# Designed miniproteins, single chains, continued (2): the designs that were tried, part 71

Each design is a single chain, and the fold is of that chain. pLDDT is the mean over its residues in the fold that is shown.

## One batch from the design tools (miniprotein)

Design m6608
Fold by ESMFold2-Fast:
Structure m6608 (fold): chain A 73 residues (1-73)
Amino acid sequence: SEELRNLVRLLVMKGTAVTVERMAKRSTGERKAKLDALLAEIRALIAEMEAGGDPEELLLRVKELMLEAEKIL
């Protein structure tokens, strides 16, 4: 069902936020500032999803932000 797929997408996005938060907590200086900014963007996208935004579009944006977080490490 689409409802179940959207729930899975939301859980993946929330899991990504937890991962980036952990990266930020283990970082200092400019790296931490960049990861905190990416975390804020991911949280905003999760809020858009919960408000009825496009689940597929929002998940793709979160995946792009995760790739940016990995490049900072």
Scores: mean pLDDT 89

Design m6609
Fold by ESMFold2-Fast:
Structure m6609 (fold): chain A 102 residues (1-102)
Amino acid sequence: STEEKIREIFEEAEEEFLEILKGKSPEVLEAIRRAVESLEEKVLELVSEGKDPEEIEFYLRIASLANIADLAKKFKLSEEEVAKLREIAKETIRKVGEVVEE
């Protein structure tokens, strides 16, 4: 199902985010988990409401960039770490877009 595919995409994204930030404090890792879970829940909500794929993708793009910027500022992430997080976010948005367009 679309819902199952979305959950798998976000599970993979969480694992990739946690690998990039491996060795950081538990507070950083917990903040990442909460951000990913919050985005997943909102995307599933938008899908259940029958929102257009373009609206879902737009929301996810804006929310992902905002979350990455906030985490980078709060936890003083390096430019290299931020770039890697953005690449994971970009791929996650692409995969979600493909699934919701079905």
Scores: mean pLDDT 87

Design m6610
Fold by ESMFold2-Fast:
Structure m6610 (fold): chain A 56 residues (1-56)
Amino acid sequence: QPTPLTEEQKKIVEEALKEEDPREAFNKLVELLEKAGFSKEEIANTVNAFIEELEK
């Protein structure tokens, strides 16, 4: 199971999910996480949570 997301990470995921194109949503997610100063490990954990949301 991935590490629980912070409220900031959850908000970034929600903002990225507003993009209609999954590729653009993914690019926006990574960009927002990098701008917020998250580590590679935190970005990877957030990306895994984002992929799980796309499966729904």
Scores: mean pLDDT 77

Design m6611
Fold by ESMFold2-Fast:
Structure m6611 (fold): chain A 81 residues (1-81)
Amino acid sequence: MKLSPEQLEAEVLYALAVMIGAIARLAVKRHPDNKKLQELAKKIEETVKKAGEAYRQGNLDEVRKLVEEAVKLLREMDKAL
């Protein structure tokens, strides 16, 4: 199987989105009473799902935007800690 540079970039970006989702879930497990973290983690999960859909459609621009949004939400979670 030969990946185009764009396909490889999309795979790496989607893998990063999945990792961001995992980090968000761990933060909620460590701080179960923090409602702000729970809300931000839910937004991250929805953003990761959208990134997966964009990845499957081959929409690299959308994957890039959604991963950037997930990173911003993760930074907001850090501030809510």
Scores: mean pLDDT 84

Design m6612
Fold by ESMFold2-Fast:
Structure m6612 (fold): chain A 111 residues (1-111)
Amino acid sequence: TRAEEAAWEAARRAAEAAVKAGEAGGRAAAARGAAAAVAAIGGAVSAAIEARRGDGEGAARAAREGGEAAAEAARAAGEAGGEEARRAGEEAARAAREGGERAARAAEEEG
């Protein structure tokens, strides 16, 4: 559905940003970037499942929670590296939060 597509697209963008943040910081940051990507994907899965059940509010909540979890992991990935990794982590965190909110809005609009 449209809500599922929005959730997956948001997760994809957040995951790509998180991986990029990890790459900038070396091995420790890369592991945290991977964790952020997994969190983003998990949020999208939860949102898609709730949307399929016809629970738009539940899907929206899952999308926002997934976005926040991915943002926290992305920030931690950035902090594990130097200045460049820290900046990338902050950008990934912003992308994750924005993605979660967009997916949540799409889920609410589907009903």
Scores: mean pLDDT 69

Design m6613
Fold by ESMFold2-Fast:
Structure m6613 (fold): chain A 78 residues (1-78)
Amino acid sequence: SEMTEKGIKAAEESRRLAVELLEEAETLEQAVGGVLIAIGGEFEARLLAPGDEEAEKAGEEGVKEAHELFLKKAEELG
């Protein structure tokens, strides 16, 4: 459905923005912001396409990538 497509796009766009913010983060607060963007995208995908497994998975994958990047950035920043 159109809502499923919008949900997947929201998750994908939030994932892209989260990755960019995490890569450019100079503080832990900025890195946390990146993770929160990915979480927001996952939540938006669920709101737009409730019960859609593809939209849910797209959001989950985005959060997972953001979390992995956060851990690397946190170690880099101390």
Scores: mean pLDDT 88

Design m6614
Fold by ESMFold2-Fast:
Structure m6614 (fold): chain A 65 residues (1-65)
Amino acid sequence: MPDKLRDETEDRVWQALQAGDVETAKQHVKEYAKKMVEMGVISEEEAEELIKKQTALIEEVAKAQ
């Protein structure tokens, strides 16, 4: 279920950011996007856009902390 996968991924990203592990947070986003493509929820192009947008936000959040 995409909604539950999103919730689990957000929790993992948040935990990684709390630990100061920006690379692990980015990796969780990439894994989420790949899963969404495998499930047929988004296209590969949408997954690339999602990864770019979310990793940019992760970098901004990390710099703000």
Scores: mean pLDDT 78

Design m6615
Fold by ESMFold2-Fast:
Structure m6615 (fold): chain A 87 residues (1-87)
Amino acid sequence: MGGKGTVVEASSPRLEPGAVLTVRLDNGKTVTVRVTSAFVDESGNGVATGEAIGGDLPPGTQVGVGIPHSNGEVRVGDEVTVTAAPD
């Protein structure tokens, strides 16, 4: 499960290992993710991989998080894409 959504909570102003983000998806579901790895791509998009620790995904689900043109920063209200690996 995944989709587009908005950052509603962030423990850090940056996508970095150990940061915790809560995202509300456009379908009304929420996901809380602990970031395990992060980088900024060549277009300035923040890209992270993490593990679901709360919300509507099963705990331990591997998730990808993309924040367009963030340059690795996280702000409440940022548009995000969440992707979840299938079991």
Scores: mean pLDDT 80

Design m6616
Fold by ESMFold2-Fast:
Structure m6616 (fold): chain A 81 residues (1-81)
Amino acid sequence: SVVEEVDRLLEQLGDPSLSEEERRELIARLGELLERLGVPAEERELARAILEAMARMLAGEEVPQEELDALRARAAALAAA
């Protein structure tokens, strides 16, 4: 599912050994998946939050690990519903 793919990509983005190019590729792929969501309000809200976090990371801003963990928890909850 898209939610499972989103969770997997978010987990991969947490790997500090990734190059800037590899991280950018993962972010681009995540963006493509989110664009295809066309989905219920809860999933749209999650998609928006993830895109905002991605935009902040691309701008060189710090995104707290707690915020990323919360996004992953929301994705897992939607996958279980």
Scores: mean pLDDT 72

Design m6617
Fold by ESMFold2-Fast:
Structure m6617 (fold): chain A 65 residues (1-65)
Amino acid sequence: SMRERLFEEALEAIRRGDFSTAQRHLQEIGELDEEQRERLVAELVARGFSREEAERTVDALIRGP
C-alpha cells in the first residue's frame, strides 16, 4: 500500500540521517501501530540513540512542529 511505502521510505530516510524527510513521510501516515513504532525505535537505536532518546525522537517526528 502507499502507507506501507511511505513507512519504508521514512525508515530509509532515518538510515541516512535525513530526519526532515522522515518527519514528512511519518506525518503523511499519521498514526503508527505498535509494530511500526518499534521498528522506528530500533532503527534510531541502531544509529546510536538510547532507547529513551529514540522513543522521544519518534514522538517528535510524528507530531512535527
Scores: mean pLDDT 82

Design m6618
Fold by ESMFold2-Fast:
Structure m6618 (fold): chain A 80 residues (1-80)
Amino acid sequence: SVEELVEKGKQLAAQGKYKEAGDYYVKAAELVEKSDPERAAELYGKAGEQYAKAGDLEKALEAYIKEGILRLELAVKKVV
């Protein structure tokens, strides 16, 4: 489940396994992207933070771009 993936990501981050934590947050975000895009944006943001801590700036940037796109899509849906 999404909750299990998020919990695993938190556990890995607590262990200093930042890249693996980011991977789990990305997987959780992918699963909720269509049903809960706001939560997906939060999870992509968390993934970006973990990748940045791991020194994987390319994956951090990719995760932050996905967060930004989802946040822009959500903003457009609220403004008509």
Scores: mean pLDDT 86

Design m6619
Fold by ESMFold2-Fast:
Structure m6619 (fold): chain A 62 residues (1-62)
Amino acid sequence: SEQEKELKKWAEENGIKATEEEIKEALKIGKGDLEKAKKYLAKRYLEREVDEGLELIKEGIK
C-alpha cells in the first residue's frame, strides 16, 4: 500500500532498521494513521537498541 511505502521510506531516511512485517505491524497499531505508525516504529526501534545494549552487558559480551 502507499502507506507501507511511505513508512518504509521514512524509516530509511531516519536510519530506522525495520522489516516489512514491522512496517505492517506499525500501520496496524496506528490503525491507518501514518503519524501514529511512525511513532510506534520509532519507539520499537529505540526499545530494541536499549534491549540489545542491556543484553550485551548481561551476557558479558565485550
Scores: mean pLDDT 74

Design m6621
Fold by ESMFold2-Fast:
Structure m6621 (fold): chain A 65 residues (1-65)
Amino acid sequence: MEKLEAVKEQARQLAEERGIPLRIEERDGRLVVTLDHPDEREKAILYSAIAILAIAAGLEVVFED
């Protein structure tokens, strides 16, 4: 539980720093992350950062448009 909450908090902080709206949900033991931004490169950079955090915590992550 603590690892999930830590990753969620860090992901929200990263998104807030970049001014990108972020939605995080838990589904079937995975983190589901949705970013709303018109620039696919900006989304890819933030997705990459969140994926690294999730991997380090031993969590699976799924990215949705």
Scores: mean pLDDT 77

Design m6622
Fold by ESMFold2-Fast:
Structure m6622 (fold): chain A 105 residues (1-105)
Amino acid sequence: HMELVEEAAELFRLAEKAYNGELTKDEIEQGIKRAKELLDKINISPETLERIKKRVESLKDARDYLLDAAVFLIALAMDPNNEEYIAGVALSAIKLFELKLKELE
């Protein structure tokens, strides 16, 4: 479980770097892959996952995605056993990475 928390924190750091224009296209694509792999490792209900997806999809820009990822990471630090917060970091990071990839295309 601690490995998943560390993976979520590392994913957030990659999202910050992407936001600041510090990542290449290939690095952003690897970030998306890592986030999807993290989502496959967690155990949450489909209903919980859909609720988090809807929350993240209601956001509009890279800053909102980064701030949402930060909020979930802080929540995860306070409750490390809650895999819902890992899902929140991963889903927010994916949306930020996807938006940044469009800027590089």
Scores: mean pLDDT 87

Design m6623
Fold by ESMFold2-Fast:
Structure m6623 (fold): chain A 88 residues (1-88)
Amino acid sequence: MSILERVRADLVATLEAMAAKARAAGREELAAVFDEMAEVLRAARPRTEEELLALLDLMNEVARAWHTESDEATLATARAALERLRAL
């Protein structure tokens, strides 16, 4: 598999792990957003390097909010990231 396809697969796995953690914490709305992000990435569409870099930036924003912000702020950041991902 290509490096880009491996990075995409790793990002999908990370999103699925984040969804599982959110669900375990009783945060079903946040888990649903991560599940939707993973589904968008899993769609059988080739990704460019630029698209994967933009996605890494989005994931970093969500990870930062998860560790530093309130539950509400994290959910808002995740929803914004999903909309930006859909625009790629």
Scores: mean pLDDT 76

Design m6624
Fold by ESMFold2-Fast:
Structure m6624 (fold): chain A 73 residues (1-73)
Amino acid sequence: AAPELYVAGDRGPSPETLARAQALVDAGKYDEALELLAEEIRRNGGFVSRGDPKEVARIQARADETLKAHRAA
């Protein structure tokens, strides 16, 4: 199936959602924090963009690096 490009532009997840995700990370619930972030983006900022797939890949790589660091902690 052809992938759709979803780019959380400038807003991304809300500050409240980020705070809740941080609380889950502090509790060691990394998977739940990831699900919360993904769900919030889909509900509050899920835009389908005709943007460059290379830009989407770069954003995803940066997010993955951050989440990998939290998983290792």
Scores: mean pLDDT 55

Design m6625
Fold by ESMFold2-Fast:
Structure m6625 (fold): chain A 56 residues (1-56)
Amino acid sequence: MSPLAKALREAAERHAGTNPRLAEVLRKISEAVEKGDYDKVAELTREAAREQAAAG
C-alpha cells in the first residue's frame, strides 16, 4: 500500500466516530489512490472538503 493510501485510511479511522460520511469518503480516496484513478481522487477530495465544511 502507498504511504498516501495508508495515511488516508488512518484519517478515515480517526473521523469514523465524529463524521462517518467523511470517513467513508476518505476510504474511497484511499482505494482510488491504490488503483491510480486520479480523476476519481480529485472528485472524492472535493467531496471530502464539502463534508469537512458541513461538519464544522
Scores: mean pLDDT 78

Design m6626
Fold by ESMFold2-Fast:
Structure m6626 (fold): chain A 83 residues (1-83)
Amino acid sequence: SADLYAAMGIAFYQAGDYETAKKFFELALKEDPNNADIYALLGDVYMKEKKYEEAIKWYEKAIQLDPNFSYAKRKLEEAKKKL
């Protein structure tokens, strides 16, 4: 299920395995493509990898799905300042 894939992604993210975290978050989005939280979590993975242009794209997708997503808006501005 999408929830299980998201939980696995979070576990690997917390363990510092960013490549495996992305795989599970992408599986979660395949099951639930409108989950704004998972788009923001993918942005967070790219932030840890210092791939700021990629992080920006994922946070923008999260905000498109949830315009009130304050966390994603804050992280988007943080990523932009890193460029």
Scores: mean pLDDT 91

Design m6627
Fold by ESMFold2-Fast:
Structure m6627 (fold): chain A 66 residues (1-66)
Amino acid sequence: SSQVAPLVAQLSDADPATRIAAARALGALGDRRAVEPLWEAFGNNTDADPAVAEAILAAIRAIVAR
């Protein structure tokens, strides 16, 4: 969907809260095009914030379960 690209961009935001919100929104949308960007964001979680990591993994699980 056209909403995937802006949310994928927000996965690299400086604010962890914004990254968590973007991951949750991508999970809710269920668009499989977000799976690869979510895995990339997981690998690029430079501050190793566990809440961001958990939100990304939950989003991937939600998408692939559809």
Scores: mean pLDDT 79

Design m6628
Fold by ESMFold2-Fast:
Structure m6628 (fold): chain A 65 residues (1-65)
Amino acid sequence: GAMAEREADIERKLEQALAALKAAGYTVTPEEIESMRKVIELAPEDSALARAGATPEQMAAAGEA
């Protein structure tokens, strides 16, 4: 169903961002994970990390710089 497909897309984008941050050596808190998930839900086409208030270093690590 459409809701399940949307949830899967959100999870994939969140996992991709988290994997990039972890590969760059950043520690992500549960609160930051929840914030990123909500931003992806509201605006999946926008830079979720930028809207969640990520630092320029975190955005660069995630490949958004």
Scores: mean pLDDT 64

Design m6629
Fold by ESMFold2-Fast:
Structure m6629 (fold): chain A 57 residues (1-57)
Amino acid sequence: GAKIEELGKKYGLSPEQVEGLRLLAQQLGPELAARFASRFAGLSLEDARELLRELGV
């Protein structure tokens, strides 16, 4: 939805990457999802945690 598109623009990710991270956080928890976002998307760990918080996970 619109929130996923807005977060993608804010953090430099595609909407598909944002949705993938949301699903990953639901399956593995937000800390592991934040670590993967930092490693694979080039986000800082702090930005990755903020992104997942804004996604409600």
Scores: mean pLDDT 81

Design m6630
Fold by ESMFold2-Fast:
Structure m6630 (fold): chain A 91 residues (1-91)
Amino acid sequence: KKEEARELLQKGGVYLNEGKYDEAIEYFKKAIELAEGQERADALTVLGIAYYKKGKYEEAIKYFEEALRLAPDSPYTKMIKRLLEEAKKKL
């Protein structure tokens, strides 16, 4: 369960870094299905980033808001809030 979610996040991260956003999104969605709590919030965060990089700002906003709701005191909170504001300005 935990290990599988982490492996999916790692694979998605590799695709994200390569600019393969559709592949990254697929892996992050699978990770979200398996993850809970903070790990699910992490998966939602990187899914939001992948959508943001694709220019899918409505989807990015949705997943960033879910991540903040699930884990409002994460190390990524400031970054998520900044990206959320930027995505809203693009709409």
Scores: mean pLDDT 84

Design m6631
Fold by ESMFold2-Fast:
Structure m6631 (fold): chain A 73 residues (1-73)
Amino acid sequence: MYLEQARKAFEEGNYEEAVKLFEKAIEEHKDTPELPEAYRLLAEVYQKMGDLENAITALKKAEEVEAALRAAA
């Protein structure tokens, strides 16, 4: 639910709300295939806001989670 709401907020240009909703989606989707996507989208939101440090951090987290999920499969 939060992942869909976060994408909608991002599409509407409500970046601050999108960040909050993606953080909630990440917490709910621990160890799920949706988790890397949530981190990648969070990174895009930070890029739109000009927050490059948080964008890079979110991208690294997406890669880490994707690698962990592949190893667990």
Scores: mean pLDDT 80

Design m6632
Fold by ESMFold2-Fast:
Structure m6632 (fold): chain A 74 residues (1-74)
Amino acid sequence: MEKAREAAELLARGVEQRDNVALAKAGSIIQEMTKEELEEAKRYVEEMLARGEISPETAAQVLAAIDQVIKAKE
């Protein structure tokens, strides 16, 4: 789960803080991830939202980005 957690945290940080470096790093990680790891990252994002660690808008953007990569791997 290391890659899934790192990708989710970097994407959430990048969106919420407008951190383009975090977004670029997250993009590199998600391109190297398997479909299973991407699904794990989605679950982690949903858990962060449930805990109030990120906004619903951030969660929606991050989940959409991960779904885009999953579709590209199908």
Scores: mean pLDDT 80

Design m6633
Fold by ESMFold2-Fast:
Structure m6633 (fold): chain A 92 residues (1-92)
Amino acid sequence: SELIELLKRMIEAAKKDAELAEELLKTASGVEKEILELAKKTAEEIEELLKKALEAAEKGDLEKAEEYLKKALEKLREGQAEMAAIKAKAEA
């Protein structure tokens, strides 16, 4: 039950991150737009992986739920690294 509650909260957070990025994209340009487009895409991909983790957890497949949760966290780290690289290149 704790894992299911955690996954539901993480899904809601990812959804809010994607919604915020979409709102900010309405006025963004240049490097900020590039970073926000990547942030939105990353948040949407994380939400999808977490939804798969939740489905597996609700079916009692804890191993599959952990696998999808791991993929979501790896996707978060990858997206953060790519956004940092875009920012660093623009400031060089």
Scores: mean pLDDT 89

Design m6634
Fold by ESMFold2-Fast:
Structure m6634 (fold): chain A 63 residues (1-63)
Amino acid sequence: NADEYTEKAVELLRQGKPEEAYQYAKKAIEIDPNNARAWGTAVAAYVKLGKGEEARKYASKLP
């Protein structure tokens, strides 16, 4: 479910795997678009990937 995918994304960010973290965060958002933690995790993953514009776009969608 969305919470499970969000927790996986957070753990992947802690492990220094932002590409995998973004993929799990995206899946969580697709399941529950109102999950603020999933959106925040996607923003953090994009920042770590050096994609500041994409991170800014996701931040603007935080509920």
Scores: mean pLDDT 79

Design m6635
Fold by ESMFold2-Fast:
Structure m6635 (fold): chain A 76 residues (1-76)
Amino acid sequence: KEKEIEELKKKAEEYRKKSEELRKRYKEEKKKVEEEEKKNGKADPKKVSHMSALGIESVGKTADALIYERKAKRLE
């Protein structure tokens, strides 16, 4: 069971890294949306949708990491 715990912790770490990458992309897209709102009074709906998708995906990867962390802890 120790090896199972190690594999679950490794997967949790991988999901946390993916979440951080998506969060960085979300912040970049959010900045672009805010710049378009300032310039044109409204942002491109496609960019807003893409930004929202990145935010949701980032939260999803964080949730996946927490699930794997909890599974590892339950086996201890």
Scores: mean pLDDT 82

Design m6636
Fold by ESMFold2-Fast:
Structure m6636 (fold): chain A 88 residues (1-88)
Amino acid sequence: MLTPVQRGLINRIAYVSGQGLDSMGIPRPNGQPSINQDAIDYARNSIQMLEPHDPDFARLARRGIDYVFDGNDDQARRYIRRVQDRVS
């Protein structure tokens, strides 16, 4: 089970990846809130859809998720900031 901090970080990655897609005029992978998917599945789906359009951004977001699972919250936050800066 994900900790509240890990869930928050993954949700942020998913949200920012979705905003990146929206800003490009590309619909989100599932087009609606995924009430039955774990936050990580939604984030990975968003990244997978983003990858052919912005492979560098997708790579950054995926690395952020990897750091969350490594328990390296500091690195995860650093990568989330980079992802956010890319779409802000």
Scores: mean pLDDT 65

Design m6637
Fold by ESMFold2-Fast:
Structure m6637 (fold): chain A 68 residues (1-68)
Amino acid sequence: SAAEDLEAIYEFLSSDPRIKAERVGEDRIVAETTLPVEEQIGIALRLIGDYPNVSVSIEGNTITVEAL
């Protein structure tokens, strides 16, 4: 489910000290990063591949994950 995917994603992102992940409501995660763009893209692709019930977007140094 999207809720289970979001919980797993939050734990995954929060495990990296270079990522400050925050849950926003019940359906969104906003992750501020100090990562290079190529590493941010790598994370987004991994999340899209592993979690079919969410959308992932990158804006600047921020990765946003939303329930579908």
Scores: mean pLDDT 86

Design m6638
Fold by ESMFold2-Fast:
Structure m6638 (fold): chain A 57 residues (1-57)
Amino acid sequence: VILKPGYTVKDVQGAILRAEGRITKVISPTEFEVEVPEENLYILRNHGAVEKIEEIK
């Protein structure tokens, strides 16, 4: 997950909790990896602070 400039992980923590996800790795204040159920991924995609989501496998 990559956030828009000026946002941090704290801005999306509530959305991650609603999506039943967890942060697995923090790369930077604006880039981190999260494990989330596929059906709940839309919660993160629709968050205003999120610039991009890349699936990692």
Scores: mean pLDDT 73

Design m6639
Fold by ESMFold2-Fast:
Structure m6639 (fold): chain A 57 residues (1-57)
Amino acid sequence: EKQEKADEYLRKVADAIRAGNFEEALKIVEEAYKDGVLDKSTYNLLKKIIEEAKAKA
């Protein structure tokens, strides 16, 4: 139902990570969660992925 909006947020997160903008990636994930586009489990998973990417940068 909210598939298109979820895909848009995920693309923005991926782009931010590739650019090294981990703060921006986290902000996008938080916005998607507040907008009800992401479930809490998906939100937690994405935060973990971003945190791991940041640790390697």
Scores: mean pLDDT 78

Design m6640
Fold by ESMFold2-Fast:
Structure m6640 (fold): chain A 60 residues (1-60)
Amino acid sequence: SDEDIAREKALEFLKKLAEDPSEEAIKKYGKEFLEKVEAAKLSETALEEVKAGVESALAT
């Protein structure tokens, strides 16, 4: 499902952050992740879940 894809992408992003938690890396990987999600043309609901996941990762 689109939700499963969004969750998988969010987990990949979090894994990248765990390897390099620097502010520069967060900015770089966050941007790249959002671009990949946009290219995947996920449903509106899945996009909202991905955005929430990215915001949560950046806040933590």
Scores: mean pLDDT 65

Design m6642
Fold by ESMFold2-Fast:
Structure m6642 (fold): chain A 77 residues (1-77)
Amino acid sequence: MKEKEEKLKKLREEIDTLEAQLRSHIAAGNRQAAADLLVELAKKVNEYSKIASPEEADEAWQRLEEAGREVDLAVGG
C-alpha cells in the first residue's frame, strides 16, 4: 500500500503543478504552452484515475474538463 500512496501523492502534486502552470500560461497569453500543458495534465489525470478512488478520479476529471474549457477559450475562442 505504501507504493500506491506514494504514487497517488506524486500524481496529485504533478496535477496541481500542471494545473497552476497551465492557468499561469493562459493569464500570460501563452496559448500554445497552455495547450501543451493540457495534454500533459490529461495524461496525469488518466494515470491518477486508474489508482485513485472513484470520487477522487471524478474530481480529477472535472478539474481537467474545466482546464480544457479555459484553454479552448484562450487558444481557439
Scores: mean pLDDT 81

Design m6643
Fold by ESMFold2-Fast:
Structure m6643 (fold): chain A 65 residues (1-65)
Amino acid sequence: MDEIREELRRGAEASLKAVEEALKNGDYETAIRYANLALFYAGVAGDTELAERARKLLEEIEKKM
C-alpha cells in the first residue's frame, strides 16, 4: 500500500542529503531550497520525523545567512 508515500519519503531523504552537501560547500541558497523541498515531501508523506529534521536544518541555515 501507498508506494507514493514511500517515493515521497525517499525524495525527502535525498533532499536532506543535498542540504548536507550544500552546507558543506557554503551554498546556503541551495541548502534552503532543498530543506524546503524535504519539508514539503515529508509533510505530504505524513512523516513527522523527516519533517522535524528538515525544520532543524532550515533553522541552522537561517542562522548562517
Scores: mean pLDDT 81

Design m6644
Fold by ESMFold2-Fast:
Structure m6644 (fold): chain A 66 residues (1-66)
Amino acid sequence: DEELLKQAEELASQAVKAAKAGDLETARKLIEEAEKVAKSIDPKSFEYKRAKYAVEEARKALEEAE
């Protein structure tokens, strides 16, 4: 679903910003929420693949901020 993809991408983007700002706890919470939204998308869809990519990019930002 396009709406769920957008929500997951917005949460992941906020997580990246939080990680870069040094707010690691907020970044982790936002990544968890983005992952929950991504899991509600059809796992066989292209939108699921894009949502998972956004979540992984946010996880990388968190790891780099540590």
Scores: mean pLDDT 81

